# Designs tried in a protein design run: designed miniproteins, single chains, continued (3). Part 61

Each design is a single chain, and the fold is of that chain. pLDDT is the mean over its residues in the fold that is shown.

## One batch from the design tools (miniprotein)

Design m10096
Fold by ESMFold2-Fast:
Structure m10096 (fold): chain A 77 residues (1-77)
Amino acid sequence: SAAARRARLAAEARLLAGLLESPDPEVVIAAIQALGTFGPLLLEVYPEAVPRLRALLADPDPRVVAAAQEALGQLGA
């Protein structure tokens, strides 16, 4: 069902958002990119990811900042 698919996507987005707290910048970048692939749908299934991605714009690693900028652009945020 559509509801079951949305619940699964929300759970996947929540798991990926958890990986944004990783001490490994490679894991953080992969999580950002995966969240970005949701596009505007992320705002429907897990809108709490948006302020978390915005916080990463202040990250000391320029690769993390670049990934967050691209993801936010893909979300339309």
Scores: mean pLDDT 86

Design m10097
Fold by ESMFold2-Fast:
Structure m10097 (fold): chain A 68 residues (1-68)
Amino acid sequence: MQEEIDKLAEEIQKLAKENKLSDDEVDEILAEAVEEIYKEYPDPKADPLEMKKKLAEKVLEKLKEIKK
């Protein structure tokens, strides 16, 4: 699972760089993704690695939505 999360993180960094996003814009996307994930999965007993993977996937989805 960690390897999958690492691959998602690399893809996120690549897309952020390709879209020329500032650190502030990346932080905003991350904050929105965190809010959405915790709205969908409010269970505090959720697996931390699974939640981290879902968060990375949500950030990636949001970055793809910025596609011009």
Scores: mean pLDDT 72

Design m10098
Fold by ESMFold2-Fast:
Structure m10098 (fold): chain A 100 residues (1-100)
Amino acid sequence: DLAEELERVLLELGVLTPEDLERLREYAKRNGVSLLTVLLSLLVGRLLRLIAEGDFEGARELLSRLSPEAFDALLARLLSMLPGPAGRELADTLLALRNS
């Protein structure tokens, strides 16, 4: 389950507390969206912030903990949130960081 994997990774990295995760579950339920979509959107935002700050090591550590399936889902969500050249350039950056 990709949602379970993302929950585990984000908790292990201290990006989310258990209380934050429960708040996100309630948010997903209230808005009729999947928890997976909410977690992927949060992860996209976190990676954007790390890259903007020049924290490429932090971005690489986060990406290295994702399965290929979770990473593919992340790229799909990224391109959905940021269509066009900016999203494509960020996706290429994430691919390079994951493979280094």
Scores: mean pLDDT 85

Design m10099
Fold by ESMFold2-Fast:
Structure m10099 (fold): chain A 63 residues (1-63)
Amino acid sequence: PADKFEEAAKIAEELGAPVTAEQLRRLADNYRKAKEAGDSEKVKFYEDLAERTLAALQAEKAG
């Protein structure tokens, strides 16, 4: 979901990576557009990407 990209963007900002945070917010917008268009394959792609991206940034913040 878009919320995971937005959480990942917040962590990226906390880590001092504002450009990465902006890119993640664009991905959140892309997810919302795909959902509005009813593109179920693209929606699932962004959902999986959001989950993996958030997990990766949480791991980087922790270690």
Scores: mean pLDDT 81

Design m10100
Fold by ESMFold2-Fast:
Formats: C-alpha cells, structure tokens, sequence
Structure m10100 (fold): chain A 108 residues (1-108)
C-alpha cells in the first residue's frame, strides 16, 4: 500500500486524501449527518473540478467543527501544509476504520 502511494503524483495523492477524509465523514455519518452531507457535496464538486487541494482544505474545515474530530483535522491540516500526503492519508484512514468499528460494536 505505501509503495503504491509513493508512486502517485501530488494531484493523485491529494485525490487519495480527499477520499480518505470522505471515508471519515461516512463512518461518522450517523453521529454527524449534517457534516457528512457537507463533505459529500465537497467530494462531488471535487470530482467535477479536480481541485483536490481546495476540496481537502474545505473538508478539513468541516471536520474542525466536530469536537471529537478536531484534533485529527488539525493534524491533517499541518501535514498537508508540509506536503506529507502519505502520513495525512494514513491518519484519515486509521480514524475512519476506528469510527466504523465503533459503529459495528454499537449494533452488536
């Protein structure tokens, strides 16, 4: 996985980050439906414009409004400014998986 991501150009890495941020929102959708909807609209617009850098920044802004996701959003924002896209993607994916596991536990 890491080796495949290292082969991507900056635009492709930003697109992967946008997808990972959307996955965080999707995993949190039942708890934060309005924020998830805003991120889904940003994702749709990014697919049309291919402005993934703008989409990532807007998604981070929405996630910062959610108290439990604010630390993740701030860390990803710092990594994005430093162009550490792989680390940002990894953090977003890990959090999305944690949120999805919490939802499964609630249904069990």
Amino acid sequence: MKEELEKLDEKEKLAALVGALAAVAAAAKEKYPEEAKEIEEILRKAAETRDYEKAAKEMIKILKKVEELKPLAEEIEKLLKEKKYLEAIELAVKRAEELAEEEKKKRA
Scores: mean pLDDT 80

Design m10101
Fold by ESMFold2-Fast:
Structure m10101 (fold): chain A 71 residues (1-71)
Amino acid sequence: MDDLMARLSGLLGTVFFHDLSSPLASESLLEVARLFAELGDLESARNLLQTVISSGTPEQQEEARKLLEEL
């Protein structure tokens, strides 16, 4: 739990202050989608994973598809 909270805080800082066209933006969405899936918010997780599939790198798109299959 503590590791996940620390990572989320770091990602929030990156998302607010860094270039959204970078791979970090899609990586942040992927991590937030994983968090929602772990919390049981499958609808929010699916919506974020679909966004990553549309705008992420090929590697991030594959990871997003795998997470969608687990939901």
Scores: mean pLDDT 70

Design m10102
Fold by ESMFold2-Fast:
Structure m10102 (fold): chain A 54 residues (1-54)
Amino acid sequence: DAERIASLLDDPADAARVVAESARAEREFGPSRGATVATGLALRYIGDQIDKEL
């Protein structure tokens, strides 16, 4: 859910990690890569956290 992705990015530790990784990819490979990396990491982290809650 998009709401869950937004909620996840509200966590300072995880949000900072996703942003840092995205910024690195953006500097190395351009802005489109940064966005892709951020989305992929956010989705992966959400899936892992949901599994722990369930």
Scores: mean pLDDT 62

Design m10103
Fold by ESMFold2-Fast:
Structure m10103 (fold): chain A 88 residues (1-88)
Amino acid sequence: MEELVERVRRAAERARKYAPTVAKALAERGEIEPVDDAELEAQVEREARGAVEKVEELAEKDIEKAEEAAELVEREARELERLAEEAK
């Protein structure tokens, strides 16, 4: 349980690091409207809290689904990192 929560928290930290670069690149391409860094950071924090809560809830009832949820969050964080590296 704790290990899954820590994995999600680490993925969220990675997302916070790379999200501003990705958002800026997408806005420059006209795919999204420019987003204020503070608002983006607040949104990532809200999503991170929701992901932790969901994984904790799933772990109490279905550990396999909790692991799948953690893997999904980690995959999304890795995709953000990839997009940020491409944007540099």
Scores: mean pLDDT 77

Design m10104
Fold by ESMFold2-Fast:
Structure m10104 (fold): chain A 68 residues (1-68)
Amino acid sequence: DEAERLEMAKLVAADEALREARARGWEVLRLEVSLVGEDEVRATVTTDKGTIEVVKKIDEAVEEALAR
């Protein structure tokens, strides 16, 4: 299901961006996730120290989710 795949991809991208912020010890202020083009998602985490962006292809992100 395309809708399920997109939701999984958004969760994977968001999780990766949040993990990066936590690994750096930065305070998360905002999280935004958007579709970029037809096959990619972008998660943007705004922190007190800067912005972290993670871009994932939907197919790649779904494979990562299914491997967990």
Scores: mean pLDDT 82

Design m10105
Fold by ESMFold2-Fast:
Structure m10105 (fold): chain A 91 residues (1-91)
Amino acid sequence: MSIDELVKEDEDLRVAAGNLSVALGLSVLDPKNPARDAAFNQAKENLLKVAERDPEVGKKLAEELEYMSKTFGMPEEFRKELLELSKELRK
């Protein structure tokens, strides 16, 4: 099952994906906006809930975040946050 299929079937993953998109956009456009941190924290909370329910999905999510962190043009601070979150998802 692909991550895109998982997002469609799991509400926590859908909420996490939406909030990660908001956090990424704000990290590029307005990194000091408090809505950026709120969106990232909401995404983190929902991703950790998914990983606790299914550790195999948690590992796949960690791999996706690690891949995302290597995207050209990714803001450095957001890259660090993605890598730290990926470590938490593997625990």
Scores: mean pLDDT 80

Design m10106
Fold by ESMFold2-Fast:
Structure m10106 (fold): chain A 56 residues (1-56)
Amino acid sequence: SRDEVLLAFLQAVLRAEQYLLRRLQENNSVSPEQAQQMQDRIELLEQHIRELQARL
């Protein structure tokens, strides 16, 4: 279904965002403000994934 495809896409985006944040933190290449913005995006993705899973 469309929702299953969207779920798979959002899960891939979540993994990519988490990986990027970790790499930037390891390289000391991100400010606290930028890290917070990325964490906020990760939390929104996690919320969307949970809401979509609840509808499936």
Scores: mean pLDDT 86

Design m10107
Fold by ESMFold2-Fast:
Structure m10107 (fold): chain A 75 residues (1-75)
Amino acid sequence: APAPILISELSEEHRAKMQAAADELQAEQAKIEKEVKEEYPNASLVEFSKILEEKVKPAIEKFAEESKAIVAEGQ
């Protein structure tokens, strides 16, 4: 990411929420990777990466929105 929000500025509760959101993103990315591998088992590495990036975009966007909400709540 180009400019990560510094979690050191957040309370321990908000840091826990950030970690939970990050864990959810990682779990969703793993699930999507598995689905893409099942759907496109013969895809090249380049094709696989492109499809995976497209499929994980909604999860990344959800994480970005959750991160913004957590930071806003911490103010």
Scores: mean pLDDT 75

Design m10108
Fold by ESMFold2-Fast:
Structure m10108 (fold): chain A 68 residues (1-68)
Amino acid sequence: SREELERKLEAYQELALLYSFQGKDEEAQKYAAKAREIAKQLGIDPKDPNGPRATKLRPREELLAILG
């Protein structure tokens, strides 16, 4: 569903930020790419202020559960 894809988009965005903060650029780029693919499927611009956005960084294990 659209809601499920939006939840996954936010989770990939949060994982990309988490790995970026840890200096793990390869992992950060990997998850950023997955987020872009989902945004493309949804037909939304990730920079749209009315689009889904990560508002809080959740624990890695919670993010992986959403994506699993």
Scores: mean pLDDT 74

Design m10109
Fold by ESMFold2-Fast:
Structure m10109 (fold): chain A 62 residues (1-62)
Amino acid sequence: SSMRREEEARQSRTWEQASKVTGKIKDRMEKLLKEKEKGTDDELDKIIKEGREKMKEAVDKL
């Protein structure tokens, strides 16, 4: 029946959305964690390097 086909189409779309959400969540989580860790480490490393340069200049001025 027409109603059956319409319900099947709705359920198919719902399933597709749910599947995409589940897959996206996992993929995004993994990528986000990796990028966040890498980004944070890179930012901290840059701050440390800049701090060391400032310290060297201060010591040289002494």
Scores: mean pLDDT 63

Design m10110
Fold by ESMFold2-Fast:
Structure m10110 (fold): chain A 91 residues (1-91)
Amino acid sequence: MSREELDKEVKRALATIYLHLAKKALEQGNYEEAVRLAQKAVDLFEESGDYEGAAEAYEILAQAYRKMGNDEQAEIWLKKAEEYRKKAEER
């Protein structure tokens, strides 16, 4: 495994941790924390090419924004989640 491959694996692992923390924050009603953690997960999943992970993180962002009363932003995140889920399925 090259240094580049190791970097991608580390980013995926870290993104998965942030995603789990974001889900827990969302479940506990800590919506602002869920947004912060899910945004970090999105960035790391995108950098590592994990489109399925990125889609799931965008779904958490959408749920958090909806719970905060921002339906417009929630719809934007849901569209991104659908786009990334399609990218994952095309492989």
Scores: mean pLDDT 85

Design m10111
Fold by ESMFold2-Fast:
Formats: C-alpha cells, sequence, structure tokens
Structure m10111 (fold): chain A 85 residues (1-85)
C-alpha cells in the first residue's frame, strides 16, 4: 500500500466523522479499502500521512464552524482527486 492510499483512507475517515458518507465511499474506493477498520489500519501503517490529514481535518472543521458545508465537501473531494493519480 502506498502513502497516497493511506492519505485517501484518512480523507474517507474525516468525511465519515462529518456524515459525508458519499465522500467516504469515494475515498475508500480510491484507497482500495472496504471498511472503516481497514482504513484505520492503513493509516496506522503509514503514520507519515498524519500531519497532512491533521491539516485537512483542521480546514474542514473551520469551514463547518462557519456553516460552509458545501465548501468543506468540495475541499475533501478536491484532495481525493489530487491523490488518485
Amino acid sequence: MSKKQAALAGIGLIAREHNFYDIEEKAFKEAGVKSRDEAKKLVEEHPEVLPYLKKIDEKVDKLLDEARIEEARKLLEKEIEKLKK
């Protein structure tokens, strides 16, 4: 598994915490994981992605605090597109 797949799995986990189930599904498919537990394991195997995921999580939280839900969703979808080359 690559660092990109671990980052994709982590984005799916962030999406799930905010009930963006459609984005979770997209991220998990691109990561090649079938479940939240597989996604968590992949992130644990690649701790080098944690600083990146923390930055994304902070940006999403800020947008949601400002009730900018669609922008939070678009940010996550854009990160998936950047990683799935």
Scores: mean pLDDT 86

Design m10112
Fold by ESMFold2-Fast:
Structure m10112 (fold): chain A 82 residues (1-82)
Amino acid sequence: MEEVREKMARLIDVVREALKAGKVDVEQAEQLAKLAREIAKLGDKKAIESAKKLLETVLPLASSEEARKILEEAIKELEKAL
């Protein structure tokens, strides 16, 4: 699916930037959460599993409690979609 591929590519790009910076701020957390929600709605289980693992990988890099909560909520939504 073209839409799944595009959203996964965008998610991977944001994750790569976060890993390079060693930090996820609120704006990046919101971008990751939005992409995760869109991926969850598309119903591709492989993409959902990959997105969840990527968000779990950057969760420890959350720069604030707000960013951490945004990422945790997105991970929880991906879990519900599996």
Scores: mean pLDDT 84

Design m10113
Fold by ESMFold2-Fast:
Structure m10113 (fold): chain A 88 residues (1-88)
Amino acid sequence: MAPRLPRTSPSGLSFLAGSAKTMEEALRQGLADAEAAGYRFTGVVYEDENSKAVAFESETATATLYVFKIPSDDGKGYEYLYLLLGVR
C-alpha cells in the first residue's frame, strides 16, 4: 500500500460548476465566478462549436473554465455546462 502522509497545506482542487441555456451565458457566468474568486483571464486554451476552455491565473493558483454543449433533458435543444477548476 502507498504510504499515507500527513498533509500540511495540501495541494487541492477547487471547482465551481453551473449550467446555462447558451454558450455566451455559460461563459459570462463562469467568467464572473472566476473574477469573484480572484482569478484573471489569460487566454483561450481551446474552442470549437461544442466546447470552449479558457485559462485564468491568480497570485497563487491557475484555473481553467470548461464549457460543454450537451443535449437538453427534454430533447428539445441544448444546455451548456460550465466547470471552473482551480489548481494551486
Scores: mean pLDDT 72

Design m10114
Fold by ESMFold2-Fast:
Structure m10114 (fold): chain A 90 residues (1-90)
Amino acid sequence: SELAARQQAIYDLAAALPDSVLRELLAQAAEAVARQAEIREELSRMDPEERRRRLAEAVALLEALARAAAARGLDPSPLEALAAFLRELR
């Protein structure tokens, strides 16, 4: 299916990232989780259809990055927490 192919393509890109980039993304995800209130406020000002689309894309990317990080022995928790937060906003 198109969705499965898209998810696989996102994962393949995430899995190809260097450890240094994955560590930077984990740190950025932790910072974003700390700023959840600000993110919620910004997203509340978006068109509902556009917000739903962007949240779906962001969650798919974050989940792929979390799986790639876990496969490298890194703690995926910040990426998983950010994905869970954004999933609840859909």
Scores: mean pLDDT 84

Design m10115
Fold by ESMFold2-Fast:
Structure m10115 (fold): chain A 98 residues (1-98)
Amino acid sequence: MLTVSQSPASVTVAAGGTATLTSTFSGSTGPVRVLWFRQAPGSEALEPVGEATTTGSSVTLTLSNLTPADTGTYYSLVIDEETGELAFGEGTTLTVTA
């Protein structure tokens, strides 16, 4: 069974800074495709912000030159490319201060 966790649970960064979000997973049988989505505060929409494929057990999303507009909850969707099984991480909340 595909299991996904995200780290950190929350992070606060000053404008112009960098944040690194990690998705860690287990139970995949083949290479995994990871899609990153941002949910803006007060929004129900998920905005695509990144994509990676790996044969490893984790991927990172590095967000540089941050602005307050980057504030939101970031979710990873992990897809096992061999089985088609998918799982969401629980999210990382990013706050960018002015």
Scores: mean pLDDT 86

Design m10116
Fold by ESMFold2-Fast:
Structure m10116 (fold): chain A 58 residues (1-58)
Amino acid sequence: KLSVKEGVEKLAKSFGINSGEELAKQSESFRRALAKFVAEQLDASEEEAIRALEELIK
């Protein structure tokens, strides 16, 4: 029901991160952990979640 991109956006907002620019300012370890968590929750690959993150921060 949620796309991986929507999952990343929703989880980021729960941490107070409301834009791709703000997400880009986070540490690489934080972004990777966020992507991995969303991938596990949505039964998606980490690579798919990383691509969604890259789309949001570009």
Scores: mean pLDDT 78

Design m10117
Fold by ESMFold2-Fast:
Structure m10117 (fold): chain A 91 residues (1-91)
Amino acid sequence: MEKILKDYLEKYKEISKYLSPEQKKIMLEGVERAQKLLKEGRLEEAVEVLTETALEIVKMNPRDPYGLEAEEMASLLRMTLYADELAKKKD
């Protein structure tokens, strides 16, 4: 999980280069918060911050392909987190 989350944080930073200045600020602030939570071992909260950040960007411009990519990545990350938790609980 931690490695996957770090990879997603880098992808979010890359996507931010193609966003409007206002959306870029929201994305980078969300990434910074998620990085802090990840450093503290708060993986679920880090995923939630990234998901909320992506949704805010999509709401600002629902036709923005990069905002939609960020939301899809957040959804996949959240599903991966829950699948990992379910696997650990049954083993």
Scores: mean pLDDT 75

Design m10118
Fold by ESMFold2-Fast:
Structure m10118 (fold): chain A 106 residues (1-106)
Amino acid sequence: SEKEEKEKRIKKAEIEVEAATGLAMMAVSSGRIAGESLLRQGDYQAGIEEVRRAEELGLENIKKTQERASKDPAAKEKAEKLGEEGMKEVKEASEEAIRALEEAGR
């Protein structure tokens, strides 16, 4: 039915935006691990920059995925909400990762 097709399109948009957020969160986590390694080698600034680069790329990917999903009027509200929530989560995770590296570098 048209209702079932609409629900499938909304669910596809949810999965795509949530996947973009998941990949961004993994990238921040990987950036933190790389940052910890760089810190042990004495390169504190490069360690912080790895996390910031992961955040920037992750936020860009979430925004682009949200914008693409939002082109479907059925999915727009859900895609915008999940994109906003995902970008907030990535920013918070990045800030926490940077604080952890700053504390470890003392």
Scores: mean pLDDT 88

Design m10119
Fold by ESMFold2-Fast:
Structure m10119 (fold): chain A 87 residues (1-87)
Amino acid sequence: DEIKEALKYVDEAIRALEQGDIRKAREYLRKAIIHLTKALKKGEAPEEVKKALEYANKALLAAHKGDIKKAIEYAKKAKRYLEKALK
């Protein structure tokens, strides 16, 4: 399940960001984006997946800039849309 895999990687990214491990957070966010892109291609919960992908990309960009606080904020928004996609 692409949505469940994306949620797992977003959760791992949030934990890495909370620990200050930007490199590991970026790795997990990239993995989440791969699974989100596959879910979108399959037509699974398209609106929620599209929003999760948008926020995951924003989280990755914030992490690239070293803005941990913004990266956590966007990753948590991606997580909320993924949780909605699973209902």
Scores: mean pLDDT 88

Design m10120
Fold by ESMFold2-Fast:
Structure m10120 (fold): chain A 96 residues (1-96)
Amino acid sequence: MLAGEEDLERFEEGLKKAGFSGSLSEEERKRLEELARRLAEAARRGDWAEMERVARELETLINEHKSLLEARLLAARTQRELAEIVAEQEAERAAA
């Protein structure tokens, strides 16, 4: 294994543990690939300052993705619940 590959693998494992797998948009995936490339290059150079910078950008991306995913799920659930309430009210009016 090349120096830095273990750091990249550890990083990918961290993403999976953070629940970042499965529903990346094309833009999110592209950004993640860019950050992974920058991290690998910094690791090969021993540039700890750049590695820390990339790690912080990645933490921001992970947190943003989680917040967006949770917001999307909440919005979808709320829309469905609202539709069910409206349908139930219409059914009650039709039965009266």
Scores: mean pLDDT 64

Design m10121
Fold by ESMFold2-Fast:
Structure m10121 (fold): chain A 90 residues (1-90)
Amino acid sequence: SELERKKKEEERRERLRKMSTDELIEELERKGKEVVEKLRKKGLEKEADLVEGVTALSIAVIRHIEDHDLRAEVAEATLKDLEKIEKELE
């Protein structure tokens, strides 16, 4: 439900805020690789390249930001976009 989704989003946001910068980057690299692999398995090579590039840019932004809460927000937004793509492939 919408209420359960908002609850899960809040729980994830708090979890991400408690993670180090390196842990946030590792989470994005792991999820990005999973989505890229699924896209390539379906023959969507151009889409896989784009997802890989966007994920790399998000990681670069996280490394450049000094505000840790903002790093966590960038990570959350990127994970949500990756999960949306993954669901559309199912």
Scores: mean pLDDT 85

Design m10122
Fold by ESMFold2-Fast:
Structure m10122 (fold): chain A 79 residues (1-79)
Amino acid sequence: DEEEKKKKVLELLEKMKEEYEKLGHELLALFYELQKAILEKDEEKAKEILEKLKEKYNADPEITKEIAEEYVEALLKLV
């Protein structure tokens, strides 16, 4: 069930974001939040996070989005 796999991955991504936030690793927390937004197909939220990553860490939005999409695809295959 694709919806069940999606829910499991979303739960994992939220957990990873929370853990990295607790550790003070904002870059990684934002990266996992971006993956969650991409999986939810929330284009507005994804753009917001990409803008934050660009402003704080000079991360290229196009490259960062591509990498995040690859990570999401890999997680969906592993679950």
Scores: mean pLDDT 87

Design m10123
Fold by ESMFold2-Fast:
Structure m10123 (fold): chain A 61 residues (1-61)
Amino acid sequence: ATVTLEEVDGKYVATVKVGDKEIRTVAKDLKTAQQAAAYGQQLADTLEKLAAEAAKEAALA
């Protein structure tokens, strides 16, 4: 997954992209935005691993 942290209009925006899906979190504090980005990346990595395992098991039937 790709995580981008940007400062927009005095706010901090953390964007997490997984495939064609995009999740945006807006925070007024940089530390909060960094925390949200870290959580988003961990969740995205976990979902990608679960999807890969499910696909492998489905192929084995």
Scores: mean pLDDT 74

Design m10124
Fold by ESMFold2-Fast:
Structure m10124 (fold): chain A 74 residues (1-74)
Amino acid sequence: GMKEKIEEELKKLNLEPLLKELLVHALTSDSSIDLLAFGLASLPSEETRKKLLELVLPLLPEDKAKKLREAYEL
């Protein structure tokens, strides 16, 4: 499902296990925009954040992808 696809893509970024779990939850939950913002701010670099968003945006529903693009100016 979407969760497994997101987990596989995030594995490519070699993230800390707890940060990965937080981001998976935030990306798969509609109520987690603040949690997603915290998770993205906790990433080691802007390049890692951009790469993560590029990898997961195609996997998200259109409405959620739009919210993320608006929140992070993508």
Scores: mean pLDDT 73

Design m10125
Fold by ESMFold2-Fast:
Formats: C-alpha cells, structure tokens, sequence
Structure m10125 (fold): chain A 120 residues (1-120)
C-alpha cells in the first residue's frame, strides 16, 4: 500500500495545480480556461479513485476516500464559481465561493498529510 499511497499523493499534487489554475482563471473572468482546468481536475479525481480501489489497508483507504470526497466538493464549488462568472454575479459572491474552495483545499491537504504519515 505504501507505493499506491505515494502514487495517490502525486495525483493530489496534480489535482492541486489544476484547482489553482482554475481559481486564477475564474478571478480573471476566463471561463474557457476555468472549465478546461476543472475538466482536468475531474480526470485526476477519476485516477485517484482507481488507485483507492487497489489499497488494502482499511485506515489508508478511508483517508484516501476522504481526500477524494473533499476533491469532489472542490470541483462542485469551482463549477458554481464559473456559473457565477457567466451570470455576472458580484465579485463579492465569486470571492466568497473561491474562499470556500481554499478552505476545502486546506482540509484536503490535512487529510493527504495523514495519508503520508500512515505510509512513511
């Protein structure tokens, strides 16, 4: 499971890069770029789910499943932010959604750190 957990944590880093790029695109009102990065982040979540299926240790598996659940919450918030941009919502509304994304990403990082601690 150590090798699978390491591969999972590499996917978490790739997911974080795409989320960061999507947030930047949203702040710049670049809807096309934001949607592209969200789609890439969703594909990384699918890869993370396939890795999680192979993990045999129940504690490690529970933690990686929690990371995936947080990742799905982040994707839904990013999609809401994109719709807010499309609807020309006030900047304060968009900023509030993006702050919620940042909070969920912090929670995801804490869970990922626990995965790393269990396997190293």
Amino acid sequence: DEELAIEFLKKVQEFKLYVGNAMLAIRENNVDAAEEYIEKAEKILEEMEKIAEKIKDPEVKALVEQVIAKGKEVIELLKKAVEAVKNKAPKSEIDKILKEVENKMDELDELASKVNEKVT
Scores: mean pLDDT 90

Design m10126
Fold by ESMFold2-Fast:
Structure m10126 (fold): chain A 68 residues (1-68)
Amino acid sequence: MKAPKVTVTPLDEETVEIEFPEDATLILPDGSKLKGKVILSKIEAIESELEYKGKKYKISDIAEVVYK
Protein backbone atom coordinates (compact mmCIF):
# COMPACT_ATOMS: atom_id res chain seq x y z
CA MET A 1 0.00 0.00 0.00
CA LYS A 2 1.14 3.58 -0.64
CA ALA A 3 1.83 5.79 2.38
CA PRO A 4 -0.89 8.46 2.86
CA LYS A 5 -0.12 12.03 1.77
CA VAL A 6 -0.10 14.44 4.72
CA THR A 7 0.40 18.18 4.22
CA VAL A 8 1.35 20.55 7.05
CA THR A 9 0.84 24.28 6.51
CA PRO A 10 2.34 26.60 9.17
CA LEU A 11 -0.20 29.24 10.23
CA ASP A 12 2.01 30.96 12.84
CA GLU A 13 4.97 30.14 15.14
CA GLU A 14 2.91 27.77 17.32
CA THR A 15 0.11 26.46 15.06
CA VAL A 16 -0.11 24.30 11.94
CA GLU A 17 -2.92 23.11 9.69
CA ILE A 18 -2.83 19.40 8.83
CA GLU A 19 -4.60 17.89 5.83
CA PHE A 20 -4.88 14.13 5.31
CA PRO A 21 -7.09 11.66 3.38
CA GLU A 22 -10.76 11.41 4.43
CA ASP A 23 -10.40 7.67 5.13
CA ALA A 24 -7.45 8.30 7.49
CA THR A 25 -7.70 9.13 11.21
CA LEU A 26 -5.35 11.45 13.10
CA ILE A 27 -4.45 10.18 16.59
CA LEU A 28 -3.28 12.86 19.03
CA PRO A 29 -0.77 12.13 21.85
CA ASP A 30 -3.67 12.07 24.36
CA GLY A 31 -5.42 9.36 22.30
CA SER A 32 -8.03 11.68 20.75
CA LYS A 33 -9.07 10.78 17.18
CA LEU A 34 -9.71 13.47 14.54
CA LYS A 35 -10.77 13.36 10.88
CA GLY A 36 -10.48 15.78 7.99
CA LYS A 37 -8.62 19.07 8.13
CA VAL A 38 -7.41 20.05 11.61
CA ILE A 39 -5.50 22.87 13.30
CA LEU A 40 -3.04 21.79 16.00
CA SER A 41 -0.05 23.15 17.89
CA LYS A 42 3.30 22.22 16.31
CA ILE A 43 4.12 20.04 19.35
CA GLU A 44 0.84 18.08 19.08
CA ALA A 45 1.34 17.68 15.32
CA ILE A 46 4.90 16.29 15.71
CA GLU A 47 3.79 13.80 18.41
CA SER A 48 0.63 12.65 16.55
CA GLU A 49 0.13 9.52 14.45
CA LEU A 50 -2.00 8.88 11.36
CA GLU A 51 -3.94 5.63 10.99
CA TYR A 52 -4.56 4.69 7.35
CA LYS A 53 -5.87 1.33 6.11
CA GLY A 54 -4.84 -0.43 9.34
CA LYS A 55 -1.32 1.02 9.48
CA LYS A 56 0.01 3.76 11.79
CA TYR A 57 2.43 6.45 10.59
CA LYS A 58 4.18 9.12 12.65
CA ILE A 59 3.28 12.58 11.33
CA SER A 60 6.95 13.62 11.61
CA ASP A 61 7.91 10.76 9.23
CA ILE A 62 5.35 11.39 6.46
CA ALA A 63 4.38 15.08 6.61
CA GLU A 64 5.21 17.44 3.73
CA VAL A 65 5.50 21.11 4.74
CA VAL A 66 3.70 23.41 2.28
CA TYR A 67 4.33 27.16 2.20
CA LYS A 68 2.11 29.70 0.45
Scores: mean pLDDT 76

Design m10127
Fold by ESMFold2-Fast:
Structure m10127 (fold): chain A 75 residues (1-75)
Amino acid sequence: SEKEKKLEEAIKKVEEATEQFRAGKISLDDFYKLLDEAIRLIGEIEKEYPDLAKKAMEVVGRAGRLVLQAELARR
């Protein structure tokens, strides 16, 4: 479905943004905008595709942890 494709694209953007943030190419605010969009899409799809939503949330959680670790290391 289009919702599944949008979620897959949002997750890919979050993964790419995690790498870009670690490389100093994007701001923390830019990263969180992409993360928030992915979480919103997960909420929209969760009832129809619970396994896909769970997998996507695991990716989102990992990305958030990596970015937080990188931010703390910069301080």
Scores: mean pLDDT 83

Design m10128
Fold by ESMFold2-Fast:
Structure m10128 (fold): chain A 100 residues (1-100)
Amino acid sequence: SATLQALRDVAERLAARAREAIAARDYATFESYVDKLGALAALTLQEAQVPEEEFQAVLEELRRIQRDFYAALAARDEAAALAYLERMLGVIERTLDRLS
């Protein structure tokens, strides 16, 4: 659908901007883009029409990734922060693929 393609395009742009920010050592901007990706993931889950238990399980996975991401960011562990960003993107991509 046009909506699903638009969600993919937004996710890809936010991810690209996040990678640019971390490369520039702009941690505040990086965090802002990752927060926007988390919000996009939550919005995408609302469109998925999945059972409540699956919906809650995916939200819990995202919250766990985000917690670990902020811990890595606080430690200035850029490699770990990027790995958590990629994990969050994987959750978004899997959700969008299920809606395709």
Scores: mean pLDDT 77

Design m10129
Fold by ESMFold2-Fast:
Structure m10129 (fold): chain A 64 residues (1-64)
Amino acid sequence: MPLSEEEVLARVEEKLGRPLTEDERIAALNAYRFAVRQGKSEEEAIDAAVKAVEAYRNAKKLLE
């Protein structure tokens, strides 16, 4: 049911207009997986992944 890891990363990179670093890829996939587990749609899960990468970039390590 969820998109493949490669498809998720490709969509996030397309929306951000730049390639992801390794840490950003991990942040994106974790956010996507969390959103899917919460019952979010594919588009909502991709949006969550994009926001996670942006937050990671701005705050470094997402302030966990």
Scores: mean pLDDT 76

Design m10130
Fold by ESMFold2-Fast:
Structure m10130 (fold): chain A 70 residues (1-70)
Amino acid sequence: GELKTLNLSALSEEEQKELSDLYAKILGQATVVALLKQQNEDPTEELRQLDEFEQKADEIEERAFQKQEQ
């Protein structure tokens, strides 16, 4: 796949911290989802939480990309 390089210096200190925290939450939640799927358990709630974290990270990344293009 194509990887976009994100310049974190385009983000505020607060946005950088929030994005870092969200990435940690995404990684943790993705691991939980993978374990539930391996055990044939229902991951629906965990998938919803993962989606919420990914959506928040996407919003911050979108702002950073817009700042880089201007």
Scores: mean pLDDT 76

